# Ledger of designs, part 94: designed miniproteins, single chains, continued (2)

Each design is a single chain, and the fold is of that chain. pLDDT is the mean over its residues in the fold that is shown.

## One batch from the design tools (miniprotein)

Design m7261
Fold by ESMFold2-Fast:
Structure m7261 (fold): chain A 81 residues (1-81)
Amino acid sequence: SDAVREALDFVGLLMSEVIEVYRRHPGDEEFRRKVEEVLKRLDTKAEEYRRAGQEEAARLLEDARRTLRKFTEELLRRPER
C-alpha cells in the first residue's frame, strides 16, 4: 500500500539522520538529542497512521521505534561504535 511504502521511506530517512549525527557526534549530547527527536517523530507519524486507519503502516513505525531505541541504547553503552 502507499501508506506502507511511505512509512518505510520515512524510517529510512530517519535512520539516515541518526547515522549521520552518530558519525559526527558519537555518543554525545547531539546524538542523544537526535535520537529523542527521531523517536518523537516516529510516535507522531504512527499516531497519524492509526487515526487514518492505516494499521500496517502504524505497526511498522512502532516496530521501528522499538528497534531504534534498543539499538541506540546499545551504541551509547559502546563508545567505540
Scores: mean pLDDT 81

Design m7262
Fold by ESMFold2-Fast:
Structure m7262 (fold): chain A 75 residues (1-75)
Amino acid sequence: EEITEEDVLKEAEELLKMYKEKAFDDEEFLELLRKLLLSYKNAGKEDLIPLLKEKILSNAPKELLEEIEKIFEEV
């Protein structure tokens, strides 16, 4: 399964939308983000991680920004 820039944008938008609709709590959102990043690394698509980071950080709640940045650094 090939991951494209379009797939990254769609996945980011879907994750953010579900969080905004309260389908996920803060812990679930962060865990799903971690899994998404691991899937990109496993697919050899680490070059797409900066795009994902930009989209998530520009749209995420300010309260989660530090935790999100930590996940991007740890994964």
Scores: mean pLDDT 77

Design m7263
Fold by ESMFold2-Fast:
Structure m7263 (fold): chain A 69 residues (1-69)
Amino acid sequence: MTEEEADKAFREFAKKLGDKYGIPKEVLDKLYEEARQRAREEAEKNGLTVEQRFELFVQHFLDLLEKYL
């Protein structure tokens, strides 16, 4: 997976859940950026692949979403 493909996948995943739960765009954008940042820092610290970073993003995004709801 390329960085461009990963960013697209991250955005599509976040948008799909935002639409499902009726989350305002400004809140969704904040949850997205926080999850992306956490996944990036953890992946960089542990030398993880882009694919593994996507899995971490999904985990962090769902955790943040659950806490927000």
Scores: mean pLDDT 79

Design m7264
Fold by ESMFold2-Fast:
Structure m7264 (fold): chain A 74 residues (1-74)
Amino acid sequence: SRAELEAELRRLIAELEELRARETDPKRKQGLDNLIATARALLADPSASDAELRTMRLLVRHEIRETREYLAAQ
């Protein structure tokens, strides 16, 4: 459902924000800030389609995995 999709995206954004707080590289931090801002804007937009929310969920999941791997390799 839309409510489950929005709730999942909210949880993923919160996880990405926690990772952003641990990031020290300025360019990576800027990339995370941009993605978080875009995802939040999409959640706040009542005209956003379920397809757009699903695409954003995939992008945020990918960035969480990539950022965790980067931080673990530091």
Scores: mean pLDDT 90

Design m7265
Fold by ESMFold2-Fast:
Structure m7265 (fold): chain A 78 residues (1-78)
Amino acid sequence: DDDQLFSDWTSYLLSLGASSDVASRAAQLIVDGRRYSLQGNYLQASDLYNQASNLISPYDSNTSNNLLNTSNILRNIG
């Protein structure tokens, strides 16, 4: 559920000290990236996950690296 995914990511990032702007923007990029990936648009999904990784990197390097790895995998499929 995209609404649940958005809510979960926003709450998580806020708990790490991200601003509401950063948290909501990163959460939206992840939701949109998942949507494009499920539609087979791997290049667009890759770009969105890469953008989310960059926003999250100051707060959680492990999560940022996981999103970057997902971005790279999707780019190689597309």
Scores: mean pLDDT 89

Design m7266
Fold by ESMFold2-Fast:
Structure m7266 (fold): chain A 70 residues (1-70)
Amino acid sequence: SDEYFLAQMYFLDLLERRLPLEEARRELARHAPTIRALAQKHAGDPEALRAALEALVDELLPDAEVRPRG
């Protein structure tokens, strides 16, 4: 689904700001079922989906510094 694809892309973007690409990809793969569930739960509400994904990243990496993408 387009919503799941966009959720994965946004989550990966958030992770890449805190982690190297390979580590970000591993975290995305590890949490893929959770991201899918969030995308389905917040279908038609992209703002709520983004907030949920941001909260998930903050829970996983609470002290990680945000870095530019490259």
Scores: mean pLDDT 79

Design m7267
Fold by ESMFold2-Fast:
Structure m7267 (fold): chain A 65 residues (1-65)
Amino acid sequence: DEELEKEAEERARTFVETMRSMGMTDEQILAEAEREREEALADPNASEREKRIAELVYEYVKKLL
């Protein structure tokens, strides 16, 4: 969904900007994004939509770094 991709892109941009403001390196930001994606995918209470957006956020973070 185009809307889902836009939401993921905005979340990825906010995530990267927030982590950089905290002094994290691009390598550390990527590792943190991967960890958050894995946590979301492993959450049995997460909806399929939430899992898909978590995967898309990770992909957009990789593109921004």
Scores: mean pLDDT 83

Design m7268
Fold by ESMFold2-Fast:
Structure m7268 (fold): chain A 82 residues (1-82)
Amino acid sequence: SLLDELYELMEKVFEVASRLARLGLPDQARALVEEALKAYGEGIKSGEDGAREAINKLRDIYSRGETLLREAEQARAQAAAA
């Protein structure tokens, strides 16, 4: 269902944000969570079309979070290798 997909995307965003915070990027983690909560909150109030729009926004947020996480992990690995 659309609600199940929204829940799964929110869970994935929270996992990425948690990992970013552990890597010393709490501001980026907070911004990601705030953006995701806003998209979710607007989506659940606006019926099926709103839920679909929220899913698209959450997919974008998750993708950006994964990119930040990958970059942060690479930076940490480089620092450890130096």
Scores: mean pLDDT 86

Design m7269
Fold by ESMFold2-Fast:
Structure m7269 (fold): chain A 97 residues (1-97)
Amino acid sequence: EVLEEVEKAKEYAKEGKISEALEHLEKALEILKKQKEPDRKEVAELVRALAAVYEALGRKEEAEELREVAKKIEEGKLDVKEVLKLLEHALKLLRES
């Protein structure tokens, strides 16, 4: 379910359909936030999908930083619950742009 929403977000981002991409990222985030122990690989894939949105917006430097964050999540170097909180804030900022 999470990975399905993430894949839809990536496809919409590649098409430049930012609002649709954000809708699917928001759904994936909601599912992960309800998990007691969010799956690290699913959180990393959500971050990569957000990077695809930043890339589509021409924000290449932020997209590259997010891909490095996803790698650090997979390596166990970041608290996934704190990452989910930061993702929620990033999605709200993108909605306000």
Scores: mean pLDDT 86

Design m7270
Fold by ESMFold2-Fast:
Structure m7270 (fold): chain A 96 residues (1-96)
Amino acid sequence: GKIEKYKKELVEELNELKNTVSSISDVSQEKKDEIITAINQAITEVKKAKSVEEVKKAFENLAKALRLFITDVKSEKNREKITSHVNKITDIVNKL
């Protein structure tokens, strides 16, 4: 159905975000591990979500963690990369 399609797109984009986070060098491994854990939790919650509201709640929790993480990223280029993924994720969630 429509929800399954957007859940799949959201999981794919979350995995791409996770890869981008893993590739940046201007944040400590500890902070990267924390945000990767939050992304993995969001992926799990999205996969098991049975309603649009459950998907939106999973994203709201992740969005708060991502806002804090972005403040720790020193490179403007790396902030732009992460923000680009967050914008794509937000667009998918808004289509639900």
Scores: mean pLDDT 86

Design m7271
Fold by ESMFold2-Fast:
Structure m7271 (fold): chain A 87 residues (1-87)
Amino acid sequence: NEKHFEGGVYLGLGNMLRALGLDEKALEYYDKAIELYEEAIKENPEFAEAYRNLGNAYRAKYEITGNEEDLKKAEEYFKKAKELDPS
């Protein structure tokens, strides 16, 4: 899935930016990753890896923002990923 692949690039770049202390840029890249993963899930609602990566992106946002809604979103997506692929 091209959208899933692009989402992974933005998630990875966001993580690198966060490691450099560039929190505003990291959030921008996490938001782009989230958008791409949401499109991937729209194309394939059973794509467990895309849900897992959405959880990772929202958790990463939470680590910067402290926003409990981001944490809640991360937990919901991780739960969905586990339900689709319990491996």
Scores: mean pLDDT 88

Design m7272
Fold by ESMFold2-Fast:
Order: C-alpha cells, then sequence, then structure tokens
Structure m7272 (fold): chain A 73 residues (1-73)
C-alpha cells in the first residue's frame, strides 16, 4: 500500500540521518496506523531497501509532501 511504502521510507530516513522532526514523526505514525504495521516491521522492510541515502531522502520528501497535501483535504 502507499501508506506502507511511505512509512518504510520515513523509517529509512530516520535510520540514515537520525531523529525525524516531530511533525514528520506524526506523519510516520499516521502512515504506520493506516498500513497496519509496527515501526519495527517498517524498520525490517527499510533494511531491504537497496537505495542510496540521497535516493531515500528524495523519496521521503515526496512522502511528506503528499501527506501534507492529503491533510489539506
Amino acid sequence: SKAKEGAVYLVALEMEFGPLHPKVQEILNEMLEKAGISREEAREMAKKLKESPDEIAVKAAQVVQEAVRERQR
């Protein structure tokens, strides 16, 4: 699902760059709930990503932008 993919990229961003901004943590928690997965499960999925830190950052930024847009609906 889109929520599952988004949660995985946000967890991957946290694993690479350290703690997420509180507002991004709220988006991550919402995506984990919508996907029906735990943070630990998302972390295991993030470990399987074969993407560079830069690729992870770009995709995570897109996830945040889409979540912000959805919240304005």
Scores: mean pLDDT 83

Design m7273
Fold by ESMFold2-Fast:
Structure m7273 (fold): chain A 69 residues (1-69)
Amino acid sequence: NEELLKLKRELVQTPSSDLEKIKELAAKLYKLDPEFVDFLIENLNKSPDPEHQEEAKAMQEGKKEAEAE
């Protein structure tokens, strides 16, 4: 889906410091493809990069918001 690809692209373009936007994008992505978001969070957590770990945490928060509905 083009919408899914667009959201993925925006996530990549978003700086790690913009955690609120990462969280918002993760919530939207989770509603479209929850398995993909779960897999992405796992991959980010596997990375030793601190920026990836912060992104994973923000995405996890977005996932929780989407799940709480």
Scores: mean pLDDT 79

Design m7274
Fold by ESMFold2-Fast:
Structure m7274 (fold): chain A 61 residues (1-61)
Amino acid sequence: SKLKEQEEFSKAMRGALKNQVEQSDLEKFEEEVEKLKKELDRQTYAKEVLKLQYKFALEHK
C-alpha cells in the first residue's frame, strides 16, 4: 500500500537526518580541538621567545 511506502520513506529520512546532526556535531568538536591545539602551540612558541629575549637582556646588562 502507498501508506506503507510513505511510512518507510519517513523512517529512512528521520534516520538520515539524525545521523547527519550527530556527524556535524562531532566534526565541529574536532575542528575546535584542532584550533585549541594550534593556539597552544602559538602560546608555547611566544613564551619561549620571551624567555630567550629576557636571557639576552640579562647577559647584556
Scores: mean pLDDT 76

Design m7275
Fold by ESMFold2-Fast:
Structure m7275 (fold): chain A 65 residues (1-65)
Amino acid sequence: GKDTTISKIADLLVSSVPELSVPEATAIAKLLLSQSVSLDEALEKLSVLYGLSKSTLEELRSLVS
């Protein structure tokens, strides 16, 4: 369900960005799933802001789509 997807996205973000807290990662996960911003634009911003690897970005895309 949506809650399980949010938890998976948040966990992936926390494991990839040690400085990111669980509440912050959860907020980002909710934003990605809300589609208030395009997924491509959101992933590009996250890549620039947190230096996410290509594999992490691909996993995030898979979890949201």
Scores: mean pLDDT 80

Design m7276
Fold by ESMFold2-Fast:
Structure m7276 (fold): chain A 63 residues (1-63)
Amino acid sequence: MSERDMIVDPEVIREVLREDPNASDEEWAEKVAERLGIKSIPPMLRESLFQQIAEVRKKLEEE
């Protein structure tokens, strides 16, 4: 599995979630991709981003 090719810095995800806490997972994934310079998100990458966003969101709720 190529999961290691797409580990996003959790700080980037946290910052995106803080800017728009009521956004959808799709909107958060697009904003994260924009910050990383990714212009087109393939479906597998989008799924990975959703999982990473969910993990960061869980940590923010635990604080």
Scores: mean pLDDT 74

Design m7277
Fold by ESMFold2-Fast:
Structure m7277 (fold): chain A 75 residues (1-75)
Amino acid sequence: SMMAKIEEAKKRIEELLEKMVEIAREAVKNNDLEKGTEEMKPIFLEIKELAEEYDLVEEVTELFKARGEELYKEL
């Protein structure tokens, strides 16, 4: 039960992170950083809440760093 919930939380966090990446790419492409930032805020808060609830904060932080570095190379 608990292990299944943690796996569901990890899967949800990965899906939310990919959604944030898509929003970030569209914001850069359309030069609309204000709209992109507003759309990313609720997603980031959901990730933060899930990470805190299931003690995944460190794992999520490392995931954000890795994905951020990858995105930076694409710019």
Scores: mean pLDDT 83

Design m7278
Fold by ESMFold2-Fast:
Structure m7278 (fold): chain A 75 residues (1-75)
Amino acid sequence: PLSEEELEEAEREARRWEAELAAAGLEELGKRVAEAVIETARALAEGDEERARAIEEEARPTAEEALRGLAAARA
């Protein structure tokens, strides 16, 4: 399971992604990506590895859309 420090690190990383996506005009995608990262980290902190995997799998299309959006905004 994640330590408290690791959970805080994941939350900081999620907020960094959210801010970067918002700056690119992708605020809604940024919120969804941040939510998925935080929920995955929370599940891991609770020792629920199966739930963490399910969240990651469900979030994969959203993460891919966010990466494509960032690439387009930077072009």
Scores: mean pLDDT 80

Design m7279
Fold by ESMFold2-Fast:
Structure m7279 (fold): chain A 102 residues (1-102)
Amino acid sequence: MSAEELLKEVEEHIKKAEEAFKKEDFDAALEHLEKAKEIVEKNKEEIQSDERAKELAERALLLEGMAALVGGVLATLGELEKAKKYYEVAEKARELAELLLP
């Protein structure tokens, strides 16, 4: 597969994870982040050489930041189970971002 095709597939999974996160569908968000992560792990050299990988990493880091912030607020309000789900999304988004960056 070309780097362009791989990056397009990674971007589609990030987009679906972002959409699922907005709907509080954490299982779907985690599934799409994991699929994006698997694509990047298998094709790391091709993906990391492309400038678009940095843009996708920025999107993953933004999702991490939003999920961690909302999770922190929910934990403060005593909604611990919901906070845990937000933290799981934040962790997976961070893992994806670290794989997208050299």
Scores: mean pLDDT 86

Design m7280
Fold by ESMFold2-Fast:
Structure m7280 (fold): chain A 97 residues (1-97)
Amino acid sequence: SAAARERLADHLLKAGLITEAEAEELKAMPAAEAAERAARLMGEHLGLPPELVELLAEGARYAALAAENRETDPEKAKEYEEKAAALDREVQAALAA
């Protein structure tokens, strides 16, 4: 929801993970784009390798698309959830290495 996106942006700003300009940018974006951008900014701010940042960003985008499609297209939502889960497993494997 827009309220959830606003709370995410405000939370990241309060935590010092993004700038005020980046928080406003996230609030103006569609949910999937906002999730992808937020994950990318967090990963970069934490100093993660670029390849891991891309996996996190893609995973966050699919998770947001799954939530968006849950009521209108449950089959498509499940496909997005499975893609997000696969990317999360790749992130977990990379962090364990």
Scores: mean pLDDT 80

Design m7281
Fold by ESMFold2-Fast:
Structure m7281 (fold): chain A 72 residues (1-72)
Amino acid sequence: MEATEEQLRKAAEVAIEASKTQSGDEVAEAVAEVARQEGIELPEHPSARRMVAAELLTQANELGFELPYLKA
């Protein structure tokens, strides 16, 4: 999935903020909601939306955003 650097930055910021108080599933839903607001088409199924969120966070991490959520 193609995402702009601005979309990835917003996703990373939301993930970091949500991870302070929310579970992993809730963090993924927050990231998916940001992707939807930025015009990224999302599948309706919750597990598929979480996969889209994970892909966005992976791309953000590759750009140098530190995401404790995704560290191995």
Scores: mean pLDDT 69

Design m7282
Fold by ESMFold2-Fast:
Structure m7282 (fold): chain A 90 residues (1-90)
Amino acid sequence: SAAERIAAIRAEVLERIEGVLELARKKNADEEVLKEIEKAREAARAGDLSGAIHHLNEAAVLAKDPELRAAIEETARAVARAQAEITALR
């Protein structure tokens, strides 16, 4: 069903954001980068994918490590694709 697919997409989005938050912690990222990724996770948990994309983009701008920045940017693109897919299912 569309509802089951939307739930699966939302779960995958949360997993991806949690993955990049773990990477940021392992790389000892600045507190402001961690806070923005945590806000993205909170937005995604609330079903606010636009808010999650906004906070991931802010985290990417603040990230000094190129590998972490690239991972955050890829996660933001994945969330944007998820948002488009959910919209198409409604």
Scores: mean pLDDT 90

Design m7283
Fold by ESMFold2-Fast:
Structure m7283 (fold): chain A 100 residues (1-100)
Amino acid sequence: MCLELEKKLLSALKKGQVDETESTLNELLNECYSKGIYLEGKSTFTALDKTILKIVAGFLSARKGNPSLIQRIKDFLKSKGIEFSLTDQDILLGGLAGSK
């Protein structure tokens, strides 16, 4: 379920778990976002979705995670008219992911 995937993603981010964050985000994108179901079970893309996706991209960049998944996040955000810098996110959002 989408709410359980959301909880799992946030838990993995807080614990600094790269593999769990990657697998859970892929599931969330494939099972929820593809069906128009966003964070908190909402049918609309919100500031929360934008913030969490940026945090995940920064976390994965800082931890040298899967570059294809980072690119998937960037492409999705660009489709919503959102641009971001990986350089800024490596320092700030990677630190917010718990183990730095």
Scores: mean pLDDT 74

Design m7284
Fold by ESMFold2-Fast:
Structure m7284 (fold): chain A 116 residues (1-116)
Amino acid sequence: SMEDEVLERLKERLQEILNELFASMGEERELSVEQAVALYVAHLDYLASVLPEHAETARRLRAVLEGRAPITVELLREAAELETYVASRLPASSPAHQFHLRAAEAFRELAAEMEA
């Protein structure tokens, strides 16, 4: 389905963006898709614990990545807003700032594709 294709592309985009983050920090190891998804899920759990206003979005996104809930345009837009907010709290010079902006962009692009 379109939803299954978008979910698989989301997982691949997260793998790409996380591997770019680690490469920018001098890490030689590349994450598999499964490793990247697991790491991003751990990050969502952390965000849910420290950002109460975004905790529901983080929990719903985790459920989608784990195959327990459907991917939706609305959730992808909310995820982009969450990642944009996190980036805004970080120094522009940090690799983490760029990671969160790239994640927000990926969520926006996938949301636009689902609407087309």
Scores: mean pLDDT 88

Design m7285
Fold by ESMFold2-Fast:
Structure m7285 (fold): chain A 79 residues (1-79)
Amino acid sequence: TDETNRFVAGAQAMKKAAEQNLPPDVAAKVSSHLDQAIKAAQAGDWDTAAKHFQQAANLLMDAGWDALYAAHAAWEQAV
């Protein structure tokens, strides 16, 4: 669906932003959760997608507001 396609595009943009703005170990954890969220969304499992997306967001917030803002800006530009 268009909604699934927008979510996937946004999540992929957030992965790229995390890789560019975070230490490799933290970026890997964020990317892992976003990959699981993308897979769940593509399968129509929005509950699982939301949980993994929230875990990625929590990691970004813990890393600092600059990292969260960069990820948010990347999402908005992708969708």
Scores: mean pLDDT 84

Design m7286
Fold by ESMFold2-Fast:
Formats: C-alpha cells, structure tokens, sequence
Structure m7286 (fold): chain A 83 residues (1-83)
C-alpha cells in the first residue's frame, strides 16, 4: 500500500499543486478512515477534472463498500497513470 500511496501522491501533487508529503499523509488517513472519506475525495476529483471522470465510479464503489479503500486507491492510481 505505501508504494500506491507514494505514486498517487506524486501524480496528485502535480495536478492539485499540493506538496507530495502532505498528500501522502492525507491519503494514508483516507485509507485508514474508510470508504466515505476516500470516496468523497475521488468524487470531488471527478467533478472538478473531466479527464478524471472515471474516478467517480470508484468513489461510489468505495462509499457503498463494494470495494475496499485499498482497492479503490489502486484503481485510482491506474486511472491517474493513464491520464
């Protein structure tokens, strides 16, 4: 999971203009806090960035408990790498 958090933070730091270190801490908290916080974050990204619209489905799936927060972050990383 640490590698997924690190890679996701690197990609999001460029997009959001937030320090990578801060994003690592935020993403670790979101994964540990459960699906609602992470899912809401992913829905927010999908709503703001049309190119990330696919994150919306992942956000809903983690909120509903269809997938774990760890699985949601791995899927989100794949989408961010394709962008």
Amino acid sequence: MDEVIEKTSTLLSKLLKVPEETLVEILRLMVRAGGMLLGTFLLGLASRYPELIKLGAIGLDVITGEISPEEALKLALEILEEY
Scores: mean pLDDT 84

Design m7287
Fold by ESMFold2-Fast:
Structure m7287 (fold): chain A 70 residues (1-70)
Amino acid sequence: SALELYRRIAERELAEFEAKLATLPETVTRAQLASVGLPQSLLDTLPETVTKEQALAALRAYAEAQLAKL
């Protein structure tokens, strides 16, 4: 189904973002997160600086929320 395809795409994109975030320092800025391709709508919800764990948690929650809308 289209939903299963979107879920697979989202999981792949999350893994790619996680790999890119791994190359950044432990504390990251919104600008650094934008450089690895995080969506602007997610960036607007984050403070100017976050930890990688906080960024990953926010990205995962964002992806789950987007899939729930489908």
Scores: mean pLDDT 77

Design m7288
Fold by ESMFold2-Fast:
Structure m7288 (fold): chain A 69 residues (1-69)
Amino acid sequence: GGAEAARYAEMAGAAAVAGDAATAKRQALKSIELGADPEKARKAAEYAEQGDGKKAAEYARLASLDASK
């Protein structure tokens, strides 16, 4: 449930900050499968794929916080 979704969104954010766009994208999409907000997590994946690690990390963090509710 929500805890697993939040964990994957958190990992996506960490990967984005580290510059690993491929991992950030995979983890963000995995968080959606597990119940994270698809709008926020999809934005994280899109920005990671575009090479915008800062925006990717911001959206991944929002998805993680939302999934933790």
Scores: mean pLDDT 79

Design m7289
Fold by ESMFold2-Fast:
Structure m7289 (fold): chain A 57 residues (1-57)
Amino acid sequence: SEELKKKVDIDGDGKITEKDLQLLAYYINNDQPEKADLDGNGEVTLEDLELAKKIIE
């Protein structure tokens, strides 16, 4: 799941923080699913947010 950690690090700063969750929610709300589809299933859902929460520092 190192690939998942890299996807959750949305701002690319090498750290997974609350800021990354805010960016993820922003991409979901602004119709940018490619940025928020963490599990690669082609859908952006609450499951992707739950995956991010499990990895956040």
Scores: mean pLDDT 62

Design m7290
Fold by ESMFold2-Fast:
Structure m7290 (fold): chain A 65 residues (1-65)
Amino acid sequence: SELERLFEELDRVAEAVRRGEPGSHEMVNDSRDPDVLDALHRHMERVTRELERRGVEPLPREQPG
């Protein structure tokens, strides 16, 4: 389903952010559907919390696209 695909893509974006890869914000901005964007933002919050709780080193600066 689209939702499962979206979560999988968001996990990849989160990992790119963890690595400090340039252009990870472009992956977020490449979303076209407003429903996808809304789900993306909410999932990003959830993923960020999970990463922090696991002791993963997130990027110190992050912009919602």
Scores: mean pLDDT 57

Design m7291
Fold by ESMFold2-Fast:
Structure m7291 (fold): chain A 116 residues (1-116)
Amino acid sequence: MEAELARALAELEARLAALGLAPVALPADVRARLRLLGVSDRVADLLGAAAAHAGVAPERVAEALLELSLATGTVGDREAALLALALLDGRSLEEAVEALLPRGVEELRELFLRGL
């Protein structure tokens, strides 16, 4: 996991530098919510830059990470960095969240739909 996080952060920092984007401090309340989800202030500021570039409101980013946390039980710097990279790739916030959902969640959904 640490090696995967290090690679995601290096790629995110390289992409932001290539675009001439500096880290963007998120509003204090959004940053506090991201800290509760396990996102460091450093990664939150990088995510803020990606969100600003994509035209996404900071509150929407916090909501997306909360949705991922509720669906997967696993949110932290890795998921925040991957979300930021998806936004820089031109994906919508909804598409970025769907790309980060584990396949097992979809299999569970299908199982419940077949049982009803």
Scores: mean pLDDT 77

Design m7292
Fold by ESMFold2-Fast:
Structure m7292 (fold): chain A 98 residues (1-98)
Amino acid sequence: MDNELFEKLLEETLKKGVPLSGLELLVLAWVKFNEAPEKVKELAEELLKRASEEQKKTIEGLSEEEVEENKEATVEEIKRLFEYKEKVEKKKKEAEEK
């Protein structure tokens, strides 16, 4: 689910404590224009508290159309990363048959 992928991305970013990347900025802008689950909203609020004024202005500057156009590509990229990780873990377990 898109919301599940967004939650995982935002949660990982919070744990790392690093500056927001373009993926996080797009997700935060999407949450602004769309109704998101409580979990995603809470994570977005925490990241916004850590965001610079310049990053906040970037999020405000993103149009709804730009967010929608980039959302699908962003979701696919996040999904691909998580799917790849799962496949690697499954192959690892298969290799550990004994």
Scores: mean pLDDT 72

Design m7293
Fold by ESMFold2-Fast:
Structure m7293 (fold): chain A 79 residues (1-79)
Amino acid sequence: KTITILGVDGKEYTLTSREEAVEAARREILEAAKRLGIEIDVSRFSDEEVMALYSGLATLSAEGREDMLREALEEAASK
């Protein structure tokens, strides 16, 4: 199955590998955390947890909910 993600440049990327999709999601999570000054260790998350977190953060970012995006990242970082 293919996975489509939206990059920080607003460009869509279609990935054919689950590993590629997970790695891209980890990168996007780390960039969002850096922007908000949050330290997060994404290596502690499973592939499924990374994809779920990324999906939530992408939705909140698209809606301009920086407050909720910050709370979600802080919650993930506390685990």
Scores: mean pLDDT 72

Design m7294
Fold by ESMFold2-Fast:
Structure m7294 (fold): chain A 80 residues (1-80)
Amino acid sequence: MEELIEELQRKVKEFNELADKYIEKLRAQGKEKEADGVKALRDYFEEQVKKLIESRDPEQLKSAIEFLDEMIEELKKRLA
């Protein structure tokens, strides 16, 4: 269980760092509405992650990690 929580926390940190870089890139391009959308998604996900950790459900934690991996890869593509 703790290994899944630690992995989730590491993925959240990576996601937040990439999301912040992408928000900065969008703002530099004048895409304020898109930047606000990414920020809202990041903030929403941060709140959901806290609830998931509190649940200590292995299936939910695994699903969240998989979803974060997809989001991280998408952000990496958009930052390239």
Scores: mean pLDDT 82

Design m7295
Fold by ESMFold2-Fast:
Structure m7295 (fold): chain A 73 residues (1-73)
Amino acid sequence: AEEEAKKYIEKAKEAVRQGNLDEASEWYDKAAEAYEKAGKPLLAQGYRAISAFYRGDEAELDAWAAKAEELFG
C-alpha cells in the first residue's frame, strides 16, 4: 500500500515536470487514497492538500489547514 502511494507520487512529480498540473493533482489524490488504506491518515491528508493546490482548490486547502492546526496546535 505505501509502495503504491510512492509510485503514484513519482507519477505526480513527472506530471508536474511536464506541466500537466491537473494530471499531477489526480496522481496525488491516488497517493492520498493509498496512504489512507495503509492506515496513514495524516500523510493522506497532506497529499490531498498538495492535490488541491495543483487543482487550484483554495477552499479544500483552507479545510486541510484548519485540520492541521487542530491536530498540531
Scores: mean pLDDT 76

Design m7296
Fold by ESMFold2-Fast:
Structure m7296 (fold): chain A 56 residues (1-56)
Amino acid sequence: SSLSIEGPDGRTLSPEEFKARLEAEGQHYSDEEVIEIIKSLDVDGDGHVEPAELGA
């Protein structure tokens, strides 16, 4: 997937790395559910999620 997530330190995170962060916080989602979460946070629909959009 060309979907990318920007971390708080400005580096790009993969969906797999984002899933690992959610699991570390006690949130257990499938890869498909993680993609849906990322898409819901991507309010611009450009496939890139900024750190401000990750505040849930």
Scores: mean pLDDT 65

